# Designed miniproteins, single chains, continued (3): the designs that were tried, part 84

Each design is a single chain, and the fold is of that chain. pLDDT is the mean over its residues in the fold that is shown.

## One batch from the design tools (miniprotein)

Design m10904
Fold by ESMFold2-Fast:
Structure m10904 (fold): chain A 71 residues (1-71)
Amino acid sequence: MTPEAVREAARSAIETDNVDGLADFVGISKEQVYKVARGEDPEAIEKMLKKLTEMVEAGREAARRVAEEER
């Protein structure tokens, strides 16, 4: 996971109206999710980077199967 990927994840959450879900998942505020999407909060980006990396590793197969079904 990269800072760019973290920013894309934040932007995706904003577009899909999942900002509060992502904020709760990472343990940051909704305002910080918007700042991450803009690249403005390095601490929130780093925290989200760590959390998303752990999630991707733990749920890699399941996440990919869900994404395939969603399209």
Scores: mean pLDDT 74

Design m10905
Fold by ESMFold2-Fast:
Structure m10905 (fold): chain A 81 residues (1-81)
Amino acid sequence: SEEQEVRREMVIVEAGVTVIYVGAIIASAPQDVIDYIQKVGDEITAILKQAPSQSLEQLKENLKKMKEKLKEVEDLYKKVK
């Protein structure tokens, strides 16, 4: 279903932030950058935890927000590696 596709995308975004977090640690990025990526990851996890009770419209809006957060973290990591 469309809901299952949106939920799958949300999990992929959470995994993407985790990969960047680990990558930042391996690359010895500045601690402030690592801490900020962790904070964004926590925010994404909090959004994902609300997903089981949400409508398709709410899921789509939250997925959009999660993708924006992932893009921010990707751009930040690229600047400091």
Scores: mean pLDDT 86

Design m10906
Fold by ESMFold2-Fast:
Structure m10906 (fold): chain A 102 residues (1-102)
Amino acid sequence: MIKKKIEVKVEAKEPVEIKFELEIEVEDGIAKKVKLKITGKSLKSGEKVEKELEKEVNASVADVAEAAFAAIGETIRKAKESTIEEAVEEGKKYAEEELEKL
């Protein structure tokens, strides 16, 4: 098994920082497991909200990456409109729904 990790740090809205950690387990070129961790931090209070998702899959690494980046995009979009807690929760839910399709 080969593990690949992708970390993305994004400042979506002041005073909020959002961090994404993606880990994909790959066997024979096929993604078998995905871990996605979303951490939102308020720069005013220092309060952190963290959600983690782990899902068994059987898909190409490209399909898994596309689903994960779509979820990242939705988290950032939601953070512009709502609280960081709501944005992180919505991002996790979106990722679960997209990965379930694979």
Scores: mean pLDDT 76

Design m10907
Fold by ESMFold2-Fast:
Structure m10907 (fold): chain A 105 residues (1-105)
Amino acid sequence: MDKVEELGLQLIEEAMKAYELVKPYLTDEEIKAVEDAISRIWLNLKIAKYLNIEPNWEEIERDVQKVKDILEKGAEKIPDPETRAAVKEELQRIDELLEGLKKAL
């Protein structure tokens, strides 16, 4: 199994899970920013794999941080404390997956 592809998919899946919970509390501009950032992360990983080159980690880390910042801010607007805690745990999991991805390459 391709470890980079597996971890990359898990990173996107965790970001999407957090995004779906927070989305009702985001502005249209924040929604676009998160979706664009997730798309760029995925494209960077796919292009790097396809061309057998190192990913642009600076850009990936920047886009991951952008997603986390927007979703963390949006999560504070969630009325349910359990859902808010779940989002924070998912954002922490994204950090763990990013570090795992960097080590797998």
Scores: mean pLDDT 83

Design m10908
Fold by ESMFold2-Fast:
Structure m10908 (fold): chain A 100 residues (1-100)
Amino acid sequence: PQPEDWTLSEISAHGIRLGVPASVIIAVEDLLEEGKITPAEAVEILDRIAAGEPLPQEVVDKLRELIEELKKKKEEYKNDRGKVLGYDMLITFYESALRY
């Protein structure tokens, strides 16, 4: 199928095959689900990242948005050590993508 016809799962599988970090793939998936990019644009973004190009600004902005949401949840659940640890792990996971 052409990229414009690809499902979310097909785009995710493409990113995995290219060796793109899972954190970056999730950010691209969120942008696609929110209608901020098209399936064809998602494939192009993943291909460029796999080729060693810097993360596009929309992907960087989405990663920062995800990190800030997780930080807010961490503060909301600050008395639940298990949830705090889980959010810390996810924050580190997405922050690692910003260093890619």
Scores: mean pLDDT 85

Design m10909
Fold by ESMFold2-Fast:
Structure m10909 (fold): chain A 95 residues (1-95)
Amino acid sequence: MTSQQQGIQTQLIQAGFSPDRAQAVATAILNIANTISDPSLQLTALRSATTALSNTDPDDPDGMSQAVRDSLQGLVPDSIARQIGDAVRDALLRT
């Protein structure tokens, strides 16, 4: 896995996520974030989303999705924030 993906997974595991759930969520976030053409904006989005997830109950997929969307408000286009939030929710429901 990439150093970036590994960093996100480690932070989520430290926040109480299971390894499988952390991997699924990190992969989901990175797949959408990699569509952002600006590397600085991509990094900002990844950090904001990961921090929001680390401060939210991992057993609340809807709350986690909303926290991610709220963290990205004003940082990325609303369509991207929604896509990341939806991808996180889907990953949590599948794990």
Scores: mean pLDDT 80

Design m10910
Fold by ESMFold2-Fast:
Structure m10910 (fold): chain A 65 residues (1-65)
Amino acid sequence: SRADTIVKGAIISLFLKGYKEVTQQQAIDLAKKMGVSEEQAREAVKKIDLNGDGKITLEELKKSL
């Protein structure tokens, strides 16, 4: 979906800025600034956070691409 694409783009942007890990809330907040609702962003980050620990690693992001 559009929301999934925007959320993945937000997470990629944070890693490119030098983040070592991204919290679900950081990804949600950035995706909201990019036009996604909080509910849609939260649904999308839950799909990427494979171990459910509230943090998104580069490895989890790669598996979602």
Scores: mean pLDDT 80

Design m10911
Fold by ESMFold2-Fast:
Structure m10911 (fold): chain A 93 residues (1-93)
Amino acid sequence: MEEFEKRLEEAKKNGDKKAIADSYLELGRYYFEKGDYPKALSYFLKALNIAKELGDKEKVAEAYRFLADVYEKMGLTRSAEVARAEAEKLRAE
């Protein structure tokens, strides 16, 4: 945890949006593995927003795939289906 927080703080200080998005994806995966789905959801949404700002289609698709997984674990089936569809749409473009 502390190491992920340090990397995120450094990325924010440097204005490195790509590193910020990567750090949010790492934090999201960490909480997902621990079963803390609400925190995982929060971090994946933060990563998605930064990836969209960057126009990074691969990272946007990656964030949507993780969002689909976490929504499914939370029983939010409709949200999971929407997230999967968004990821597939980006792959097709």
Scores: mean pLDDT 83

Design m10912
Fold by ESMFold2-Fast:
Formats: C-alpha cells, structure tokens, sequence
Structure m10912 (fold): chain A 94 residues (1-94)
C-alpha cells in the first residue's frame, strides 16, 4: 500500500488539477481524496487527514461557487457531512 507521504502527495496533485476538470471529474476527485483522508485517519495521521480533506473541500466549493454550480455545491456539502460522520467514527477508535 502507498505510504502516508505518497497519499498526501497524490491528494495534493489531484487538488491542483481541479480547475481543469469537469463537474463530474471534480466530484470523482473529491470522493477519491475523501477516501485518502479517511485512510490517513485510520493510520493515525489525523492532522494530515484533516488537511487533505479541508484543502480539497475548500478548493472544490470555491470553484463550484465561482461557476454558480448549485447542484455540485449541494453534493459537495452532502459528501462533507458523510466525511465528518465517518471521520469521527475512525478518530473514536484511534
């Protein structure tokens, strides 16, 4: 499996690509980085998990807001709530 350092680097690379992606591709990246953040949390890398998720969420919501994509914004907020729930469950066991 990839190291925590490799997971963080891959997540950052995906965030940098977000402006050049379609809404569907941005949602796929958001889901992928959410799973990376949850995996970092499972490995006890709580700070890095939060940083990856917050950076992805901030960039994705900023782009959706600039483009007036209310449907994408609503889905990003829904996925953020799912992440918060799953993250709390992981942290409670670490």
Amino acid sequence: MPSPEELVAEARRRIDALPDLSAEERLAVFRQNMEIALELARQGRIEEAEEVFLATYSRATHLATQEGDEALLAELHRLAAEFARRFKEIVAEV
Scores: mean pLDDT 86

Design m10913
Fold by ESMFold2-Fast:
Structure m10913 (fold): chain A 64 residues (1-64)
Amino acid sequence: MEEAKKIIDEYRKKFNDPELAEEVKRLLEAGASVDEIAAFLREKGHPEAASFIVPKLVELEKKK
């Protein structure tokens, strides 16, 4: 959870989109997969955000 919060904070700083950052946080808390989060961001028209977040979430998943 702490590592996920850091990723979300980096996203807020990088993209200046607190609403989208909050949606991603809710998906993570609901147990959404990395692929589901990437698909959500691309569907919302933010493929650059997906490209930024996915590697960080994959690293977090490997640590489990």
Scores: mean pLDDT 76

Design m10914
Fold by ESMFold2-Fast:
Structure m10914 (fold): chain A 66 residues (1-66)
Amino acid sequence: SIVEEMAELQLAMVEAYRTGWTPELREKAKKHFELQSEIMKTENGYEILGEAQVLANRKLAEKEKK
């Protein structure tokens, strides 16, 4: 889903800020900005971005367990 895709891109941004920018993370940054722009054109864009942020935070918490 678009929420899951946005959440994965959000996680990639967090990883980049923590570990530094790699070519793969720079490519994901481009996709993040493109997808965010597309979502913001929809009537429920803020809701989609909010759901993606919650999902990203959950996935981050699961990674921090290890």
Scores: mean pLDDT 77

Design m10915
Fold by ESMFold2-Fast:
Structure m10915 (fold): chain A 81 residues (1-81)
Amino acid sequence: MSKQDKLDELLHEAVQRLVERIRKLRASRPLTPEEFQAELDRVLQEIEAELRKKMKELGFSDEEIDFAVEALRTAARALAA
């Protein structure tokens, strides 16, 4: 597996975790926009930390990790819209 294939895999898994967490939040109760944003920020912070740790363990560079994190943040913004 190339580093790019592994990065794509890890990012896909992180986005899937984000989608599942957001789905569960929306299913639990009606959220105000402010409540939704606060919960989204918390979930995103958790998933970002897990992604950074896993990528570091696998020998990715800081630049590659920052790229993946920015892609995750972009996905989170799209899901919040």
Scores: mean pLDDT 80

Design m10916
Fold by ESMFold2-Fast:
Structure m10916 (fold): chain A 80 residues (1-80)
Amino acid sequence: MIISKEEAEEIARLILDFLSKYLSPEQVEKLRKELEKLLKKEKISTETLSNLINSWLSKETGNTSEIDLEELVERAKVYL
């Protein structure tokens, strides 16, 4: 689903806040920089955002199975 840049920024912020419990401050900063690059796009989908975060987590941690990022994104959308 395509979302506005403002909605994508809010969802990204909520995901970063959630992941800060599981990631080091340095890892959170690296993910924030990757998200900032994506947020420069005019059209962002929830799938694109989830794929970026899952791909990044897989690369840095090797396992994302404990974090349901798709559920987190859908939950965040309900509160926007």
Scores: mean pLDDT 68

Design m10917
Fold by ESMFold2-Fast:
Structure m10917 (fold): chain A 86 residues (1-86)
Amino acid sequence: SMQKLKEEAKEELLKKLEEGDETPIREVIKRLEEFSKRQKDKEESEKIRKMSKKIREYLEEGDYEKTAEKAAEASVYAQQIVEEQQ
């Protein structure tokens, strides 16, 4: 199920980028940056921060495939942390 969630998220984000809509990707980056700041574990915080930075770098380079892939991976990773904290 996690692999399927990553694939579906990647496809949706990539489709939006190909249509010229960067809003979904920028919202993912913003949510990851905010989520990183709220993490009690400093190693998790740093990992999420590096993920958001890498997504931004790929987006700025115009690598939409890598942007969507890394954003989907980071979103699923953040969701797993939320589930473990509940």
Scores: mean pLDDT 85

Design m10918
Fold by ESMFold2-Fast:
Structure m10918 (fold): chain A 61 residues (1-61)
Amino acid sequence: RRALIEELAELIRREGPEAGLRYAAAREGIDASGLTPAEISALLSDEAQQALYEAYLLALA
């Protein structure tokens, strides 16, 4: 979990929040091609959504 949050935070710092969102979706086996960020977020597990939120806060720190 910590390693995932660090990877997501680094990706968000480099390529922005949408890159982190799409990476999380790919990890859960979700094909996010053609989906909006809101649609992708709705398909993610609660655990993945929480990890993305923590990664976003870490990226801003």
Scores: mean pLDDT 77

Design m10919
Fold by ESMFold2-Fast:
Structure m10919 (fold): chain A 95 residues (1-95)
Amino acid sequence: SEYKKLSLMELAEILLKLIEEGKPLDKELFNVFKEKLIKLGLVSEEKIKEWEEKYGEEVTALALIIKLIAHEDGIKLSDEEILELALEALKSIKE
């Protein structure tokens, strides 16, 4: 897939745009994003499954994007803080 050639930030930007436009998440794109984050040690597969089961795919995608941005900026956020920010972001997008 061409998505495997994209950077994590490029994948995050496409995912965010899909959510902002009210479009369904592309499963292939989202899976590539998840795999790259797991490979970097930023998140586990088990944690992603937990978030998807409790909060759904859109909140999970936003949480992973926030985690990536925080990591790039050298900011340490807890999982609770990341989830709170993701829930607030989704609410803001849908208002």
Scores: mean pLDDT 87

Design m10920
Fold by ESMFold2-Fast:
Structure m10920 (fold): chain A 93 residues (1-93)
Amino acid sequence: KELEELEKKIKELKKKAEENEKKAEEYLEEAKKIVEKTKEEIEKNPEKAREIASRGAGEALRKIGEATQALLEAKKNKKEAEELEKKKKELKS
């Protein structure tokens, strides 16, 4: 039972890490789209360039912040999974 519970927890942590890494990639892609959209809006409205740039920068930074949080969670999940894998090896030895 102890070995089975460890295997289950390891799989769950690895899945959470993968989901968080994917989420981070999605947020970074959204940030890139915000930057590109902001650039296009500035080219169309040069008289409002400063206002548009400020808004776009704020939105992009928010997405980068969300991506950073997701990457930190993924790293934590991977570390916890590695520690449980070490414990699993000790039980099999």
Scores: mean pLDDT 86

Design m10921
Fold by ESMFold2-Fast:
Structure m10921 (fold): chain A 85 residues (1-85)
Amino acid sequence: MEKLEEVVERFEELLRRTRALLSQLPADNPEAQRLRLEVEVLEGMRLIVLGIGKLTNDPEWATEQLEKLLEKLEELLREAERLLE
């Protein structure tokens, strides 16, 4: 299993890439608006997971939850890529 810091860095990099792709989509496209909202929800969930992990001193749990969020972010990246085709 990756260290928490490594998963956080991967999430931040993927988040940056996803936001960059979404910025190329029209602001009035309802699918693009949905994807932007879902990306921001995932970022909010990441912050909550990190907060809980610190409060409970459970970095292993936090790593597992962030890996699940990373998988969802990868799905959103693929959807954004399809909209740019």
Scores: mean pLDDT 84

Design m10922
Fold by ESMFold2-Fast:
Structure m10922 (fold): chain A 81 residues (1-81)
Amino acid sequence: SQEEILKEIEELERELLGLLLRAQEARDAGDTASAQAHLDKAREVLERLRELAEQIEDEELKKRVMKGIESAEAYLDGLAA
């Protein structure tokens, strides 16, 4: 259902934010291995978010979620550089 899709998106968005925060903290501490592990997990979450976002029936909500995904991907790419 749409309600289940939106709930999963919200849960994955929270997980993504946590992973990106941990990646930033690991990077700041010079722990490259931990940073990479968190970024790899964040990429998996982003892929799942894109799959679910494509299933959103409300076009305005879909665009908002997709924009959020693009912003998170840009932030992640910056952390990986």
Scores: mean pLDDT 88

Design m10923
Fold by ESMFold2-Fast:
Structure m10923 (fold): chain A 61 residues (1-61)
Amino acid sequence: GAKEYARKAVEAALAGDAEAAARYARLSGQHGNEISGEAGERAGREGDAVAAAVGAWEASK
């Protein structure tokens, strides 16, 4: 689901795999649209996690 893809995107970004991170982030967004309704709080947390992972990846580059 969307949360699983978001988690994989964060893991890929922290590992320095920008291609996998971007792919999983896109899949997370797509699956979020398929989840009926109850994604607001989760989407907020996943957004924060992705932003943190991108920041960590840029700092490690």
Scores: mean pLDDT 64

Design m10924
Fold by ESMFold2-Fast:
Structure m10924 (fold): chain A 65 residues (1-65)
Amino acid sequence: STTATVTATADNAAVTGSGHILKKGESLTVDLATARFSEDGKILRGRTVAGEPVLVDLSKVEITE
């Protein structure tokens, strides 16, 4: 699967299905095969590599592959 590391550049950068809220400096790995962008391109909806749902604010993260 194609994956990317999402690193928070600000607090409240992402929320997971378990209710974990990503804080500045934290990271998670997203399965890009599950990723969908909002119509305005500001939000990424997808799953972590562990299969957990995630919602990411793209203005508050740095993405590395």
Scores: mean pLDDT 83

Design m10925
Fold by ESMFold2-Fast:
Parts: structure tokens; C-alpha cells; sequence
Structure m10925 (fold): chain A 86 residues (1-86)
């Protein structure tokens, strides 16, 4: 389950990066991202193990950190790095 959630989040991340590089919002990609995120959320809601929850949280944090850096949001990047180190 954790690996499936990570794969869904990674796919969503790739689609966001593709749109950022293109400099244009793609409605079909936005729909796919929303479907991937919703599926990941449903799977995450079923996790009861604390270590598995932490692994998903760290993976999401790492992807958000990469996005913040791609967007040039130094403040968001520093904040996410601090949260991941804690």
C-alpha cells in the first residue's frame, strides 16, 4: 500500500513538472493529477501503522520540496526542509 501511494504521488508530481516546464495548464493533466491524488488519499486513509504514515508523509514532503525549488519558492523550500529534518 505505501509503495502504491508513492507511485501515485510520483506520477502526479511528474505531470505537475511537465505543466510547469510547458508554462501552460493542461486540463487533461489536471484531471489526471486530481484522480491520482484522490486515489492516494483513499489508500492513505487506510494506513493504521505509524511508520507507514511517516514514510508516506516523508515522501510527500520530498516531492513538495522539489516543487518548491522548481518554482523558486526559497521560503517554502526552507520550511519543508525543516519539517522533514524534524
Amino acid sequence: MVEEIKELLDKAYELVVEMLRAGKVDEEKVKEINELIEKARELADKITDEADKEEVRRHLGELLLRLARLLGDEEAAARIEALLAA
Scores: mean pLDDT 82

Design m10926
Fold by ESMFold2-Fast:
Structure m10926 (fold): chain A 71 residues (1-71)
Amino acid sequence: SLTNEEIKEELKEIIELTIEEMKKDKVPKSTILKALEEMKKNLPYVAEKYGLSDEEVKELEEFIEKLEKEV
């Protein structure tokens, strides 16, 4: 079983790699921003499934918001 810290780090890695692939494929900025918004909206479902705390969800939300500023 993964720890909450390992789950959080795995999710950050998946999100970052997905956005980097979209950038490499020259996906429009608006589409990348939409994908990040949808990922952020899905965080409550991920939290429920894996037992993540509100603080851990907030950290993932802030990570996504940081990526949004870099697009």
Scores: mean pLDDT 85

Design m10927
Fold by ESMFold2-Fast:
Structure m10927 (fold): chain A 88 residues (1-88)
Amino acid sequence: MAPHLYVLTGRLEAPRGVEPAEAVAHLRPDAQVLDVRFSLERRVETPEKNIYVFRVEVLALGEPERVEIHGTDGKVGEGEIEPPRPAP
């Protein structure tokens, strides 16, 4: 089976002084779920409102139905999956 390009979008709310540094996405084959994990790093100075909008592209085999977003302290939200596109 050829991989498809999935586009994941969502919002992440982080506490003041914290921002996302890195994102890793992988498909859970048994659950058809795309897990997106963000590394959250502390910063001395950040804006009062820390709402981040993200868009991640991932190549995956199969048909994921939902996205779970995980930070350092566990699940922090859910995202949306755009219709799959053929791999580049």
Scores: mean pLDDT 63

Design m10928
Fold by ESMFold2-Fast:
Structure m10928 (fold): chain A 91 residues (1-91)
Amino acid sequence: MKIRARLKEVIEDEGVTIVEIEVVDDSGDLEKAAELGREVGERLGKEAGVPANIEIVTEESKGKEKKAIATTYVAFPKLGKEYKVEPIEIE
């Protein structure tokens, strides 16, 4: 079973920074994808050192292979910092 997390996008809008993290589980386990997404989002929020709002959206990929995707949005006030989220891969 392979599960991956990656930084998809960083959006800056009206004094808010939103970090979008995509978690993909190749076995189609939505619960595992959402759980890892929450863990990564909570870690990023703690590293930011400010209160962060975390939202997780789950979906199943289209096509013959069903993969579970959890998109985690971490929103916090713009601090002028660059945030580095390293891709993580769990097998």
Scores: mean pLDDT 70

Design m10929
Fold by ESMFold2-Fast:
Structure m10929 (fold): chain A 70 residues (1-70)
Amino acid sequence: MASFEEVLEESRKMVDEFLEKNPLPTREQVLALARKLADYALEKGMSLTETAQVVQEEVEYLNERLEKAR
């Protein structure tokens, strides 16, 4: 079982890799990433509340990165 901090760190890497591959992503691709982040956190043993927190923080980071790209 991974710690919350480890899941958050790995999730951030997933967002960074996604943006490297998809610098101007479609809405559908962003939604797919959000689902992948949730699935990853749950697979690592996070509770539903912890999973929601991970997704929230990473989606906020993604939105900030996308605002700079537009």
Scores: mean pLDDT 80

Design m10930
Fold by ESMFold2-Fast:
Structure m10930 (fold): chain A 87 residues (1-87)
Amino acid sequence: TDNLQQARQLISQASGLLSQGRYDDAIQQAQQAVDIGDRRLQSVALSIISEAYIRQGDYDRAIQYSQRALSLDPDNIGARSNLDRAR
């Protein structure tokens, strides 16, 4: 539906901002995707937030967001990688 397509677009935009080093902007876009996405898309968005926190050196928040992502989708490889890197 429109909300799922919007969530996918927000995730794509957040991922692009993350690659540009625009971590706060990436978190903002990914948080919007969490609010409107289904369970799987929420997991992907939470893993982007976790990666942004790793890159900012906030490992405690990175652990929290990666654990939340894995609770929604245990197969989220990005979230697992982030959790291992933040430990």
Scores: mean pLDDT 89

Design m10931
Fold by ESMFold2-Fast:
Structure m10931 (fold): chain A 74 residues (1-74)
Amino acid sequence: SMEEIERLRKEAEGMVQTLDLVIRSTTDPALREELRRLREEALELKNDESLSVEEMRKRYQEIAERASEVLERI
């Protein structure tokens, strides 16, 4: 549904904002670059109007899982 898509877009936007804050506080350049790539992917997800609800959900979950792995290394 459109409401589900809007919710997922808001979640992706929230992830971009969270990653921006973490990037600013991260001192390791390699981790910072990994976080920047994840941020770019989350921003692309938010702006992609061609994706189905299922595709958005899967991509969001993939980005979130990878972000968690990077954050555990900080």
Scores: mean pLDDT 83

Design m10932
Fold by ESMFold2-Fast:
Structure m10932 (fold): chain A 87 residues (1-87)
Amino acid sequence: EYQEIVNRLEEAYNQYKDDEEKSIEAIGKTLLEEGFPEDLVKEWIEAMKLRLESKNFPSKEEFLKKYPEKVKKGVEALKRVQAALEA
């Protein structure tokens, strides 16, 4: 069961690998189909999109300084999704 969800997430990622934003949205759709709360999935998508933007910054520290609250909220959403997948 857990491995099947992980495999579906990997397939969603690979479908749009050259477009990371679409890949993130495809993974989010998969999480919604697996019964994750819509608000949690929206926060996760926002966090992943911010993570992509961080690649345009010289350092992780500069990115965290610019978006500290959004990063914190996104990390919490990622941890909640990961915990649910491991349950």
Scores: mean pLDDT 67

Design m10933
Fold by ESMFold2-Fast:
Structure m10933 (fold): chain A 100 residues (1-100)
Amino acid sequence: SELEEIKKRVEEIIKEIEEKGVVTPELLERLITEAQQVLLLLQTKDIPIEEAQELLDLLKKAVELAKKYAQSEEQRRLVQVAEKILEEIEKLIEEKKKKS
């Protein structure tokens, strides 16, 4: 349910960006928060690799859209923060694959 709730919130972020064609610092901070939650879950809980990969792919889609619509230097910096978190998520998934 926690994973499903994160997935739904990230899907809502994607929909909001696509429908409005704009990103705000607040929306980018929401995206960063969701990425941090996924990272924390992967560090602290035994999450199935397939579910972790689905969340990473969805977060990557959200970050790519945010990057496309980022207009200010502040927005671009927040996108870079999100990208770094996704890199850490990807590393953890790859390490889990090696141990499976």
Scores: mean pLDDT 86

Design m10934
Fold by ESMFold2-Fast:
Structure m10934 (fold): chain A 108 residues (1-108)
Amino acid sequence: MARFEKAMLGEIKEVEDLLEKDPQAVEAVIAKVTDIVNRISTRILIHSAVSSDDEVQLMLETARRIAKEVIEVLRKAASLSTDPKDQAALERAIELLQENMEFLEEYA
């Protein structure tokens, strides 16, 4: 788990660096965040099928920590965006991620 968490946090930092270089690169930020979320979801799905309940719980705790960092990056991107359409897309991405996390916790 620690190696996976470190890798995901490293990619979130790459998104932060991209945002610092180009605050209007909203499409690239959403694409990178979507990739991170998909890798987390895929890992949870695989482990839920083959791993112990304890390992699944550790994965969910790791996913919650990563999701918080992702949400903060998306909020930063929304605050820097001057395009109402980009702001709406980022807010929708935050809402969907929060709903997905709540769904996973309800089934854990």
Scores: mean pLDDT 78

Design m10935
Fold by ESMFold2-Fast:
Structure m10935 (fold): chain A 91 residues (1-91)
Amino acid sequence: MAEVEARLEELGRRLEEALAAGDLERALALAEEMLRLARAAGASESVLGALEVGILVLRARYYREVLGDEARADELLEEARKKVEEGAAKY
């Protein structure tokens, strides 16, 4: 699936560009598109888990830095931490 691989690489580059620019809304949209494509392509649980954690961290930043919702940001970071701990506990 060379086309899906090329698209994921393109989205990854655009995500890094958005993060460097501080555009959290664009970064979130790009990360969620990457997750959708990875799921459709049958990516491993490890890859999907990493993308899901990244999205939770970006959502937490968006809620804190753009919306000023610190409580929701803290909830999202706790979800991200639990996903990382679940991955570590399986190894």
Scores: mean pLDDT 80

Design m10936
Fold by ESMFold2-Fast:
Structure m10936 (fold): chain A 80 residues (1-80)
Amino acid sequence: MKKLTKEEVEYLAEHLKEVIEKLSKEGVKTAVKEWLEMLKENGVPLEEIKKFVEKLKKELNEENQKVLDEVFEEFEKEWK
């Protein structure tokens, strides 16, 4: 599968931020999980994903930052 470019990942992160503000807590969890899985399936390295997660985290409120951290911790533990 073709690796996503840095610009494509950044574009997707900005759109995820806009969508997150309109979603319930459960919807945020699902959206973040799907975004992380998509990055993994497209060959984005874990270290790059971690940097995008940290950047996105700074743009979110405290509630959504906690959801992002919990989902990413689970995702990182399952990384292979």
Scores: mean pLDDT 76

Design m10937
Fold by ESMFold2-Fast:
Structure m10937 (fold): chain A 97 residues (1-97)
Amino acid sequence: MGHAYAMLAMFQILMGEDPENVKEAIKKSVDAGDDTSAAEAALFATMQGNDEAAKGALEALGKQKSLSERALEAIRLVAKMGSPEVQKAAQAVLEKA
């Protein structure tokens, strides 16, 4: 279930849809327990230059008590290649994990 929401978010990012719709889809992916797919969507948003979608995904991920190693790897890539604002948001998530 969570994977389907993350795929919807990636499609919305690719199509240049409203960042609020992307953020909602990511939140639903995380709420369904799929932090890995949500983190991959954050990385995809970062690669597409969609800073608002990337920050929204990182905010949702930062509310999790624990993150999978694959999610952490994706967030580390966001912290390395995102804009300065996105990198700062990714570092904040990593510091809590």
Scores: mean pLDDT 79

